# Designed miniproteins, single chains, continued (2): the designs that were tried, part 79

Each design is a single chain, and the fold is of that chain. pLDDT is the mean over its residues in the fold that is shown.

## One batch from the design tools (miniprotein)

Design m6912
Fold by ESMFold2-Fast:
Structure m6912 (fold): chain A 71 residues (1-71)
Amino acid sequence: ELSPKELEANRIILKATREAMDAAEAGDDEKVNQIIEEARKKLRELGFPDEVVENAEKAIRQVAEDAKAAA
């Protein structure tokens, strides 16, 4: 199904999403931004195009904002 590279990207995104949700619920906006920046860097290091990186950032940020609003 997924290539090893795509599987690694999925792991990065899932971890970042989970960590960003926790940080957002705690009200730590700085930590949310740090988590997103680290995920973006790792995805670029794997050679993913800007579109994939931007979509991942948007998804992570949306989940974090939703978690913050619910907290």
Scores: mean pLDDT 82

Design m6913
Fold by ESMFold2-Fast:
Structure m6913 (fold): chain A 80 residues (1-80)
Amino acid sequence: MSLTQEELELAREIARELREALLQYYAELTGLSVEELLNLTPEVKKKVKEKLSEIFSEKGVESFLKEIENIRKEIEEEKK
């Protein structure tokens, strides 16, 4: 079973909307702006770990940071 071309196009649009919503959600969770989260300085990473350590396990925080890094790479790819 595979998605049809129309379903794949819709899924791609939904994925873009979800990615933007996810970044906003993460900004609210951490008390940081989306711009601060995408500019992952050591200071921002420390604040993220501090804020999220109350909600997530250490593994969860690491997964979160990797997810933000992946999103940042995708956005930088778009800027090329």
Scores: mean pLDDT 72

Design m6914
Fold by ESMFold2-Fast:
Structure m6914 (fold): chain A 71 residues (1-71)
Amino acid sequence: DLDARHREHRLELGRRLADTLVRLGLISPEEAEELVRALTEGDVETLNRLQELIRERGAERVSEAMGMTDI
């Protein structure tokens, strides 16, 4: 991760992650756009805020799935 191209690759992965999170219903398309913008601009503060939001929603969904979904 010493090269600019390596950071560009990480941003592309983050963009794909944002799309996946929308498909899973963990974030809205608007939140996904904000995430992609923050990743592209290197806005660490915004990324940390969005990560916390996703974690909160993800933990809720995971807890429900682990307790109720067995198949």
Scores: mean pLDDT 69

Design m6915
Fold by ESMFold2-Fast:
Structure m6915 (fold): chain A 109 residues (1-109)
Amino acid sequence: ERVATELPTETRVRARSTAGPGDSWASVVAEGTTVAPAEYAGWVAELRVEGAVTDPRATDVPVLVESAPARLELDAAGRVVWRGYGLYTARATAADDGLTVTLTARAVR
């Protein structure tokens, strides 16, 4: 789910993958990160941005933001590219020709 909220002076994106006996966090610049299929097949990845999330569909918003809008892209190789900021839950499902990943943006305080 996407939400529009006030943005802090600066924001950063963090990604966490939970699939085994432990969790790992990966810091992500506002531009995003790419995860290869072999790294997240069947994983549930959680992206957390410190601060608020804006609606990434509002690319023409007149407000100035310190971070790029949040976006999800899945390339032909099944790699997930996360761009922007927000609190997200990601789920990856293995498939014959790649992976399906769902990212859900959530409101933060």
Scores: mean pLDDT 33

Design m6916
Fold by ESMFold2-Fast:
Structure m6916 (fold): chain A 69 residues (1-69)
Amino acid sequence: AAAAFAAGLAAKAAKDYAAAIAAYNKAIAANPTNVAAYTNLGVAYQALGDTAAASAAYDKAIAAAKAAL
C-alpha cells in the first residue's frame, strides 16, 4: 500500500514512467480509494503521451474523491 505508492513516486521522479504506472496500479489494488495514486497514474500516462489513459485515471481520481467525501 504505502510502500507501493512511495515506489511509484520514486520511479516518477526518476522519469521511469512504466515503473511508476506499475507501482501506482499496485497501490490502487491495495486501496481503491487512493485519490493520489489515480492522480499520479494520470500524470505518468500523460508523460508517456497516452492521453486517453491519463483522462481515464483522472476521472477515477474524481470518482474516488467523491466516494471519500
Scores: mean pLDDT 80

Design m6917
Fold by ESMFold2-Fast:
Structure m6917 (fold): chain A 84 residues (1-84)
Amino acid sequence: SEELKEEFLKNSTPLEKAIEYEVESGIYLIQAAVLKIALERDVKAGKVTPEQVAEAQREIDTLNAKAEEFDKLAEEYRKLYEQQ
């Protein structure tokens, strides 16, 4: 509602940061998912070596770890907003 938008703007700095970090977390999750789908496709096609699979899995793991870091930051800022 418009009232919720006005309340968001009024109290916004911690909530704005929470939303920013939630969006960043979501972007990293989407990137990890896209890479996983591509990897599964290429494995099924027999087009990747075990070394390439391991490298791609490390990249997916890194993206998921970044998503978790941003999700945790978002949770911390939401908690800060809710306490004020």
Scores: mean pLDDT 83

Design m6918
Fold by ESMFold2-Fast:
Structure m6918 (fold): chain A 60 residues (1-60)
Amino acid sequence: SLEERLARSEAVAAEAEAAGDWFMAAVAHWDLGQGYRELGDEARAEEAFARARELLGRVP
């Protein structure tokens, strides 16, 4: 389900950020943004996409 997908992406994002895996963290936040957009939550989607872009900037 979409709810299960969002929960999984949240867990991946948290673990990746804790590990300093900025690329995986960015991918997970991008996936969260897509999921929030599917729910019609544009504000959370935009926040997640912005976070993903910030994290991508940390990738060497």
Scores: mean pLDDT 85

Design m6919
Fold by ESMFold2-Fast:
Structure m6919 (fold): chain A 63 residues (1-63)
Amino acid sequence: TTPVASADEARAFTHILTAGEDPEARRRALDEVSEKAAADLTIDPQEIHAVVERHRAELERRR
């Protein structure tokens, strides 16, 4: 968990940390985590990764 100086910085870090993920799973994860990170002014890379994995698994299940 890393504190950040602003909501915009928090959102930018969530985008950077998810850049290599599946595009659809990333989009859904960012909808969930970017607002939380902005509100908390903290980044948790493990939690962000877990949210991306959850959305990826849900997309796979729906196929």
Scores: mean pLDDT 76

Design m6920
Fold by ESMFold2-Fast:
Structure m6920 (fold): chain A 119 residues (1-119)
Amino acid sequence: MVELTESGGGTVAEGGSVTLSSVARGYIPDDYVMGWEREAPGKPREFVGSISADGSEKQYAPSVAGRFTISLDPSQRTSYLAMSDLRVEDTATYYSVLRVLGGEPLEAYGEGVELTVVG
């Protein structure tokens, strides 16, 4: 079983910066993708960003492109979501996700990290 352990979050002023991290543990095949999703109060969960295991492929939601940067330390299987120029609308619970698309499919989520952006 794969487990994702998250850290970061808290309360940040508008225009501020914060970095979230997620450490993946357990047996993980080489062809994984790590990412982040978020859920604001009263809204559905939405995609934020993803990174391939080799770091070559990165994707971002249009709402965060240019402000958020995803990175991966493959030796530690730790993903980082560096968030800058934070807006009140970035207030959400952020969930790390790990997916494996080949062979036996796997999808794992972290428990969530709360971020509050105050104007």
Scores: mean pLDDT 84

Design m6921
Fold by ESMFold2-Fast:
Structure m6921 (fold): chain A 58 residues (1-58)
Amino acid sequence: SEIEKEIERIKQQLAEMEADLAKHLPNLPPNVDKEELLARFQQRVAEAQERIEALKKK
């Protein structure tokens, strides 16, 4: 279904973001706020999970 495809797309985007973050975190320059990056990632995860739950209830 279209809803299942959208959920899978969101999950794939989250997995790619997580992999990217994990790869880049050890190599961040000292002037980059690691806590800010982690907080932004957590916010995006929460927003994506909320969207997935909303889609599942349709």
Scores: mean pLDDT 79

Design m6922
Fold by ESMFold2-Fast:
Structure m6922 (fold): chain A 56 residues (1-56)
Amino acid sequence: SAAELAEKARAGLEAAQALKAPEAVIDAMRQALTAAESGDVAAAQAHLARGGEGLG
């Protein structure tokens, strides 16, 4: 769901910032959160995948 993706994106953004990840990873998590909050599930999933790869 969009709400679940938003929660996941917030966690990912917090983790990326704490780890001082590259700006591209942090940006991907921000984009995922924005997409999830607007109800764009497909875009949120794509941005989460991109950001998640940068975290590990």
Scores: mean pLDDT 81

Design m6923
Fold by ESMFold2-Fast:
Structure m6923 (fold): chain A 72 residues (1-72)
Amino acid sequence: SAAEERAKELLEQVKKTREYVEKHKEEFSKEELEELAKRAEAAAEKAKELGAEEAAEAAKELAEEIKKYLEE
């Protein structure tokens, strides 16, 4: 279904974003990290609306991980 495909796409996008942020975390400004955290939180909410539990959890974890970088 379209919802299942959308859920899979969201999960892949979150995973790719997480990998990119981990690899390039030292190159991001504080403002860029704050924007990424907000986008990850928005993605988690959208995934929950779609019933994409795995994508929602991954996006939430990404937001929390980015927030840890902001605390450093």
Scores: mean pLDDT 81

Design m6924
Fold by ESMFold2-Fast:
Order: sequence, then structure tokens, then C-alpha cells
Structure m6924 (fold): chain A 80 residues (1-80)
Amino acid sequence: MEEAMRLLEEADELAKRAGEKIRAGELTNEELAEALEELARLVEEAARLLEEAGAPQELVDLLLERAEALREGAERARAA
């Protein structure tokens, strides 16, 4: 549980740093897509750890849906 929470905290920190770079005009669409894909990987790993720890499947499914949304965001960034 705690390890999964730490991964979600890392994802949040990565998202904040990516947002700062966007504001500064430092991120390309490709770099934004890469950041979103990395966020999706962290969320998926957290979901897997929660599943192994016996978390409710509904919570695991919710995190996986969030990861899918992040991957769709990455595809949109690459298409822009």
C-alpha cells in the first residue's frame, strides 16, 4: 500500500514539473507525450502493487482507467 502511494506521489510531482516546463515554454508536444506516458506507467505500477496487496478491484480498475486517459492524452499531444 505505502509503496503504491509513493508511486502516485512521484506521478504527482512529475505532473507538477511538466506543468512548470509547459508554462516556461520548454516542452515540445513530443516531450509532453513522453511525460504523460511516464505518468501512465507510474499509475499502472501503483495499480499492480495495490492489486497484489489485496485492494478492491474497483480501486485497481479506477487507477487503470486513469492510466488509459493519460495515454490518450499522450496520443493527442503527439497529434497536435
Scores: mean pLDDT 79

Design m6925
Fold by ESMFold2-Fast:
Structure m6925 (fold): chain A 95 residues (1-95)
Amino acid sequence: MEEEERRRLAETYRENARKSFELGKKGSEQSGLSHYAASYYLLGEAYRLLGDKEEEAERYRELARRYFEERKDLVDEMDEGVRELSEAVRRVSDS
């Protein structure tokens, strides 16, 4: 894949991650988890596309899967995950 294509796709994923995060913030704890999962997944894809931080990309994909599959079980620990996600969105978007 061309570097310009990777950059454009990564920018699209970062923007979509921001939008998903905002939707998560407005939802209830349970409904918000799906949007936070989507945000984590999109951040992981952005990192993978850039060929940078492969370990971080896999970590975000794993977090997305856990949030998506185990939403009810993660509600009580959501605050820490949301804090980490907020920081990750900021770093990826402003890097």
Scores: mean pLDDT 63

Design m6926
Fold by ESMFold2-Fast:
Structure m6926 (fold): chain A 66 residues (1-66)
Amino acid sequence: SLAEEALKLAEEALRLAEEGRKEEATKMANQAQDLVVKAMALGEDEELVKRAAELLREASRIIREL
């Protein structure tokens, strides 16, 4: 599902951000955010969408500090 893929990409974005890989983390976070928006529009799993959004918020916080 788009929600499951969004969560996977959000987890990868957070990992890349924690590794200091700013450009790759930003690219992955943008892809995950696009999937979050699409999953929400399709009414996919709200809990997975929420978790993906929470991980993206944390990744963005770390990216901002890089």
Scores: mean pLDDT 85

Design m6927
Fold by ESMFold2-Fast:
Structure m6927 (fold): chain A 104 residues (1-104)
Amino acid sequence: AAAAELARVDAALEELDRIGELFETDPEAAIERAEELARRHSGGLGEAFALFAEALREERRARELAESDPALAAAYRARADALTQEALDILVAERERAEAALAA
């Protein structure tokens, strides 16, 4: 049902926010949670969580390099930002598709 699809996408967006918050205190747990959700979901939701897990790995690498190699750290952070945006774009597209299906 379109309503169930919309609810799943909204739940995925909320979970992304929770994982982002978890990353500030426990980066490994946040990455594991994103990878778990990528395996649990298929299609766009699975792809979005897989991209987000990769973004978190890149951000973790950036933080590790921040003092020793600031330029390389900036490059990893830029990749993390790009991957996060790709994940969000997929979820927005899935949400718009679910809303359109619900309106039909």
Scores: mean pLDDT 88

Design m6928
Fold by ESMFold2-Fast:
Structure m6928 (fold): chain A 61 residues (1-61)
Amino acid sequence: SASTSGAAASAAGAAGDSAAASTMGYEWFKNGGGLPGRLAALAGRAGDAAAASVYGEQAFK
């Protein structure tokens, strides 16, 4: 589920939806996404959709 949450965070960030990116990034972190998930959640909360999108891409490794 970490990959799914990370992909959702990336898609939300790309769409410019920082709130959705924050929510998905936090879920990614909770599901074992580690630092990238935490950073995606923080970037989303700060309104930085682009940064949240970049961190979400870590799920695609």
Scores: mean pLDDT 64

Design m6929
Fold by ESMFold2-Fast:
Structure m6929 (fold): chain A 65 residues (1-65)
Amino acid sequence: MEPLSEEEGRRILEKIEQAIEEHKDDRTVLLNAKKELEELLEMVKDHPELVERAKELLRRVEELL
């Protein structure tokens, strides 16, 4: 899988974070966000800042599930 650019990775993370905050009571949205974050981690592996942010969001989603 091709790594994402730093800018594109940040945009995707912002969208996922927004979806989690707006739909924190929606289990389907949270499960989809978890899957997207797990996939995103492999795509942003060359950007440590984005990896840490994705891990933080993944932790938040798991706490809400």
Scores: mean pLDDT 79

Design m6930
Fold by ESMFold2-Fast:
Structure m6930 (fold): chain A 57 residues (1-57)
Amino acid sequence: MDPAERVRRGMEEGRRLAAEGRLDLALYAFQQAATLAEKSGDEELAREAREELERLR
């Protein structure tokens, strides 16, 4: 799976976990997605992941 697909799947998983009330796992998923997006140069996905992290904060 390419990095962008991994980031998107991580974002989807994080949102699902947050909806289920599993906030620790959701935070982990979004942190991993943000890191991968930054490494792959996908600034838009990195921004989305950071926004989700801020919402859970």
Scores: mean pLDDT 79

Design m6931
Fold by ESMFold2-Fast:
Structure m6931 (fold): chain A 72 residues (1-72)
Amino acid sequence: SLAERLAEASAALGEPISVAEAEKLVREALAAGISEEELLARVSTALRVQEALAAGDLERARAILAEARAAR
């Protein structure tokens, strides 16, 4: 689920949250007008950026963010 992916992303970024807390955050984001597809795209982008930063690849991290911005 999107909540499980958000919990995984938060843990990878050093801020572990429960799936229940992730479900609450997803609900709040949807109430704020963010779609499930947009949330999934943001979570996927955050994981890819974190992987690039962990590898010390700042150029790759910048490229991922630029692609995400262009794909809106």
Scores: mean pLDDT 75

Design m6932
Fold by ESMFold2-Fast:
Structure m6932 (fold): chain A 93 residues (1-93)
Amino acid sequence: AREEAEKLIEEAKKAEAEGKFEEAAELYRKAAELVPDTLEGAYALLNAGVAYRYAGKNEEAAEAFRRAAERAERLGKLELAEGFRRLAEEAEA
């Protein structure tokens, strides 16, 4: 699963470099699903949210940031979770 997630993250970075932000966001989201109980998965959801914002998909961005926050909170990373929740609020504003 980790190696598969890493491959999807590299594909997402390539899509971002090509300006394909919606595709990048979907690849980051898939990577996060492969590593659900990891900090890597939380950061993949963060990157999905950022990519959705560049694509103009503010609701999907907010959902990705909230899911990133939930994972960070589960891992005891409370300050990180608060930061991700603030990004979700900004995306919906």
Scores: mean pLDDT 87

Design m6933
Fold by ESMFold2-Fast:
Structure m6933 (fold): chain A 60 residues (1-60)
Amino acid sequence: SEEREAVLREIADRLRAIGAGIEAALLVKQGKSLEEARAEALARGATKEVVDAMVEALLA
């Protein structure tokens, strides 16, 4: 149904954003600059807000 498809799409979008944010935090831990890690995550579909939140949560 359209309702189920909309919910699944929203969940998939959130999971992609979270995954990209976690990857960005991991890259910073591995020695990449925050600017470079953020740029890569944004290119992979994350929002700046999610990336910044995940980096801060995992590194601070």
Scores: mean pLDDT 77

Design m6934
Fold by ESMFold2-Fast:
Structure m6934 (fold): chain A 67 residues (1-67)
Amino acid sequence: MEHHQLGLEYSRQSDEYLKQGDIKKAKEYEKKAIEHFRKAAETGDPLTSGVSRVAEAVLLTVSKKLE
């Protein structure tokens, strides 16, 4: 559960860097968010794993657009 919250925090910071035009930092923080969502999905918590997998998929899609 805490990994999911960390993923949300890094995702939010990545979004703020995108708003500032700092694409490099946005990508870095997005990668950190993806790693935390992946770890949250691994915990086996049914409530968290589904949401974390969706969040990971969304961030992976956004990361591809930043390339």
Scores: mean pLDDT 70

Design m6935
Fold by ESMFold2-Fast:
Structure m6935 (fold): chain A 73 residues (1-73)
Amino acid sequence: DEEERRGLERALARHDERVREVIRIANELMRLADEDPERAAERLRELGVPPIRPDDSPADVSGRVSLAAVAAV
């Protein structure tokens, strides 16, 4: 039971690390989409996510970036 608890703590630590990694990638892609939409579109294509369009709303961009970040990890 103590080993089970330690296993859960390690699993949570790994999960937290993965979540931070996803957030980091999402923030990087969001910044890239604002600064260089063409490079952002290229990265989304590599990850198999639909490209960001110039007329996409901030919510649409955020959604695509979130999917790309999850796919990247």
Scores: mean pLDDT 69

Design m6936
Fold by ESMFold2-Fast:
Structure m6936 (fold): chain A 96 residues (1-96)
Amino acid sequence: SAVEAARAEVEALGAAGVALARAGREGALRLIAEDVEAGRAYLATAEAAVRDLVAQARALGAAAPEVGPLADALIAEVEAALAEARAAVEAAIAAA
């Protein structure tokens, strides 16, 4: 059904968003030790990609209200992962 397809797509977008936020964190942390600007640029690129996935999940939740609460919950999880990525990168920069 359209609702089942939308649910699966929202779940896939949520998982991809968390994975991208974590990959962005790890990549930025590796770069910061040698080049703070490169580390920041890497995180910014990952953040832009994560925001695109969040926008897609939000649009699906709006188009299929039955999956709205799931989209909201997964978006919150993705945004929490992104906030942790930012905090870890800023802490590493402050310590460098």
Scores: mean pLDDT 89

Design m6937
Fold by ESMFold2-Fast:
Structure m6937 (fold): chain A 76 residues (1-76)
Amino acid sequence: SKEAEQKEMEGAWLFGQGRYEEAVKKFEEAAKLYEKEGDLEGAARSYENAGKALEKLGRHEEAKKYFEKAKELREK
């Protein structure tokens, strides 16, 4: 959807600005919207990007959970 794509773009912009906590929030919002719409690749990509932002924050265990969730969504 346009809303999911907008949140994903906002997350990417925030990530580029080093605003990683805010980027995580926007990527999580995008992922949930994509899941609700049945866009499993959009959801997986957004969870993967949330994980990358969490890695930048040193939150490695939370990042791992999002990478696993992205993998599961892509293997369906």
Scores: mean pLDDT 89

Design m6938
Fold by ESMFold2-Fast:
Structure m6938 (fold): chain A 65 residues (1-65)
Amino acid sequence: SEVNERIARHELVKQFGLSEEQAEEVIAMARAGASAEEIAAFLREHGVSEEEALRFAKGIIEAVK
């Protein structure tokens, strides 16, 4: 859902301090079929903790279905 993707993008920027471009990259990765581990690795490189990154990666993958 586009609405769910917009909410996820907003949370990544507001809650985790990602840029709009970085948040859009995360959504694009999930839509392209990236694994939770790959998305979590990207989030971790941008300052998200390991536990939070994996949890959010799984949530984002579900949101873009």
Scores: mean pLDDT 81

Design m6939
Fold by ESMFold2-Fast:
Structure m6939 (fold): chain A 68 residues (1-68)
Amino acid sequence: MISQEELDTALVEIQVAVIREAVKNQKTPEAYREAIETLERLKEKYKNVSPEAQKLIDEEIERLKAEL
């Protein structure tokens, strides 16, 4: 059965995907800044969940910063 850590990691994956889609659809500087802020808060909330979850958040933050 799936562990709590795996469930939390899956929730992070879903949240990252939703944020990515929202930014892609809006394409405004404000949307990018809000997305980065949300991802940084998500990283702090889930920093002890799994390395995989942290990596996903870090990669998306870097990707969005590069597009700004």
Scores: mean pLDDT 78

Design m6940
Fold by ESMFold2-Fast:
Structure m6940 (fold): chain A 90 residues (1-90)
Amino acid sequence: SAEDEKAEEYLKKGMQAIEEEDYEKALEYLEKAIELKPEDYRAWVLMGEVYAALGDLEKAIEYYEKALELAKTEAEKKAIKALIETVRKL
């Protein structure tokens, strides 16, 4: 759908903003991705990565836990659990 295409576009823009370390833009794009497709665990993972980069480890874990609830495959769940464990060891 057009909404799915826009959500994917915002997700990609969020990922690019993270690579550029523009965390303000990353949050704006990822919030729009979540608004359009709240069931896409990837946007929630990327929000967690942004908050971890900003040093807000509590928020990072909250977003990763939401992503874990939305994850459908065992591989996705394992990857997200590893991210949570990494942040908790910091």
Scores: mean pLDDT 90

Design m6941
Fold by ESMFold2-Fast:
Structure m6941 (fold): chain A 88 residues (1-88)
Amino acid sequence: MKLAEEAGRLVVEAAMKGLTSGSMPPEVATGAALGGIGAEFGARFGIESPEVSARSAKGAAELALEHSTDPETIELAKKAIELAEKAE
């Protein structure tokens, strides 16, 4: 549960870093942030199973990783993927 929640949070941080650095298109950053928020709160409030929340966080993190050249965004996205895979 906490791993999926933290993965979602890291995706939101990656999306915000990508947006702020200008390395990521606003529409991609918005999509990744919404996916991360959904995963974090889905896991926190038990709206979705931890496995479903982890999968959502991983997909959103992979989107952020694919569309960013910012080193901090890449690091946050990779960490989110690692935590999401451990939560599955």
Scores: mean pLDDT 79

Design m6942
Fold by ESMFold2-Fast:
Structure m6942 (fold): chain A 58 residues (1-58)
Amino acid sequence: MTPEEVFKALLEGKVDELKEKSDPEFQELLEIMELKLKENKGDKSVQEAIRKEIEKLF
């Protein structure tokens, strides 16, 4: 799983497939990131912050 795949899945709302392949700690992070994107729909600054956060995890 690459940072680009995670970011794309979050933007497309396909994060459930990634959660099935992830440990519980990473699943929790994915849920937090998904909620932030949903609450700030279309906010490019939030999207960029999440992208950088994902890159730091890899």
Scores: mean pLDDT 78

Design m6943
Fold by ESMFold2-Fast:
Structure m6943 (fold): chain A 56 residues (1-56)
Amino acid sequence: SAAEARRYLAEGAEALRAGDYERAREHFRKALELGRDNPGLALAARYGLQEVERAE
């Protein structure tokens, strides 16, 4: 689950860099869900979602 959460974080970051805000949001939401029990992963996913909101 933690490895899967990290994968979604990486894919969310790639989508954000590409300007695909919808895909980035979906991936960061999935990372948050899967990383819920890991404070570092949850924080990274929340930060990613916040960056998507700022970019829009």
Scores: mean pLDDT 84

Design m6944
Fold by ESMFold2-Fast:
Structure m6944 (fold): chain A 65 residues (1-65)
Amino acid sequence: GKLVAVVGGRTEEEAKKGAEEALKNFGADDAIVLVGATADEALALARELREREGLEAGVVAGSPL
């Protein structure tokens, strides 16, 4: 299936940095960016994608979630 990274950060810049890392270094096919999200919110979305859509999804933290 498609590998999707869920990336959180307090700012758009932090989240964007995490998304770039996930795409470049972890081999993710796509990245979903959550600005101002908590780690729990990012994990909940990753779990939803995994369970409902059959996607492989993980959380990448920019700093801090």
Scores: mean pLDDT 65

Design m6945
Fold by ESMFold2-Fast:
Structure m6945 (fold): chain A 68 residues (1-68)
Amino acid sequence: MNQLQPPKTPLSEEEKEKLLEELKKLLEENYTPEEQKELLKKLEEEWDETSGHQVKYALEREKALAAA
């Protein structure tokens, strides 16, 4: 069975902010300000639940979508 593998180390608050800023920049290039706010709100809600790792995955997904 696949077990939940905890992240190798929790992201620091500084690392979380850095990833969020990179995501904001990517969103600013590809989305309207309204769309950016909605996406960021969803990530901020998941922020506490996933110790910030969700922001990292969201950034990867947005990069993939921007490349498509």
Scores: mean pLDDT 66

Design m6946
Fold by ESMFold2-Fast:
Structure m6946 (fold): chain A 81 residues (1-81)
Amino acid sequence: GMAVPSDTLPSDEEAMRRVEALIEEAAASEGGRRAALAAAAMLLAMADNMGAEQFERAAEHAESLGDEELAEMFRKAAEYL
């Protein structure tokens, strides 16, 4: 299989961790900051070429935080991937 060492180059798992961190900050934020962090997480996922499976994983992470609105947002994005 094709493997990229995570200690030399950004991996898909590192990109996902960054998306999850932004989701966590958005879930803990309100107003414009919440909206901006949610948008940043989605833009980062798109820029990293994440597929429907990764967007669904991000939605499940948001649900695990109790944030159904963020979860629905990522699930809706997955429908276009």
Scores: mean pLDDT 77

Design m6947
Fold by ESMFold2-Fast:
Structure m6947 (fold): chain A 99 residues (1-99)
Amino acid sequence: SEEERLAEARSLLEGARQVLDDAETYIKKAEEYLKNGDFEKAQEYARKALNLVMAAYILAAGARFLAPDDEELQAEVDEITRRANELSEKVDKLLEKIK
C-alpha cells in the first residue's frame, strides 16, 4: 500500500542520515590521523567513511523508488544525496593526500 511504501521510505531515509553521521565521524578521525602522520589509520577510517557514504546512496535510492510522488520525501532524498556527494568529495581528497 501507499502508506506502507511511505513508512518504508522514511525508515530508509532515517538509516541514510545515521550512516552519513557515522561517515562524518570517521572522516574527522581520518583527518586527525593524517594530521598526526598516521597514514595507515587515516586510510582505514577514510575507507570506512566511503563505505558508509555508499550505503547512504543505496538507502536514498530505495526511498526515491518507494515514494516518487511524495514531494517532501523526495526533497529529503535530494538533501541526503547532496550531503553524501559532499562527504564523498572529502573522502576522495583525504585518500589523495595519503598517497
Scores: mean pLDDT 90

Design m6948
Fold by ESMFold2-Fast:
Structure m6948 (fold): chain A 110 residues (1-110)
Amino acid sequence: MAPVETPENVVDYEVFEVDDLAAFGLPARAPEKLVTVHIAFGRNTKPEVRAVVEEGGRRLAALTRAGAPAGELNREVARMMEELAELTEGGTGEKLREVAELAREAAEEN
């Protein structure tokens, strides 16, 4: 992919892909997958979209600190992506639904 120039007025959120579950306080088990999501906001990002990401990020941080398994983290990612898809229009909503499905599948692979 060509590098996307990030304007000074956007904020990037990143949900990390984790190969070492212990780094996030997760129990060492069979290979579990966390879905990585990159979200960028501009000055014109709807307040509802920002609120969903901020609340979801807070929940993910709390789950990570509590040592939740990757399946529970991926389930929260799927929930957040589904909420964002409902608030977005066009192809972005479709891509968010695809990410939600990937996170849901990863959550079921406990």
Scores: mean pLDDT 58

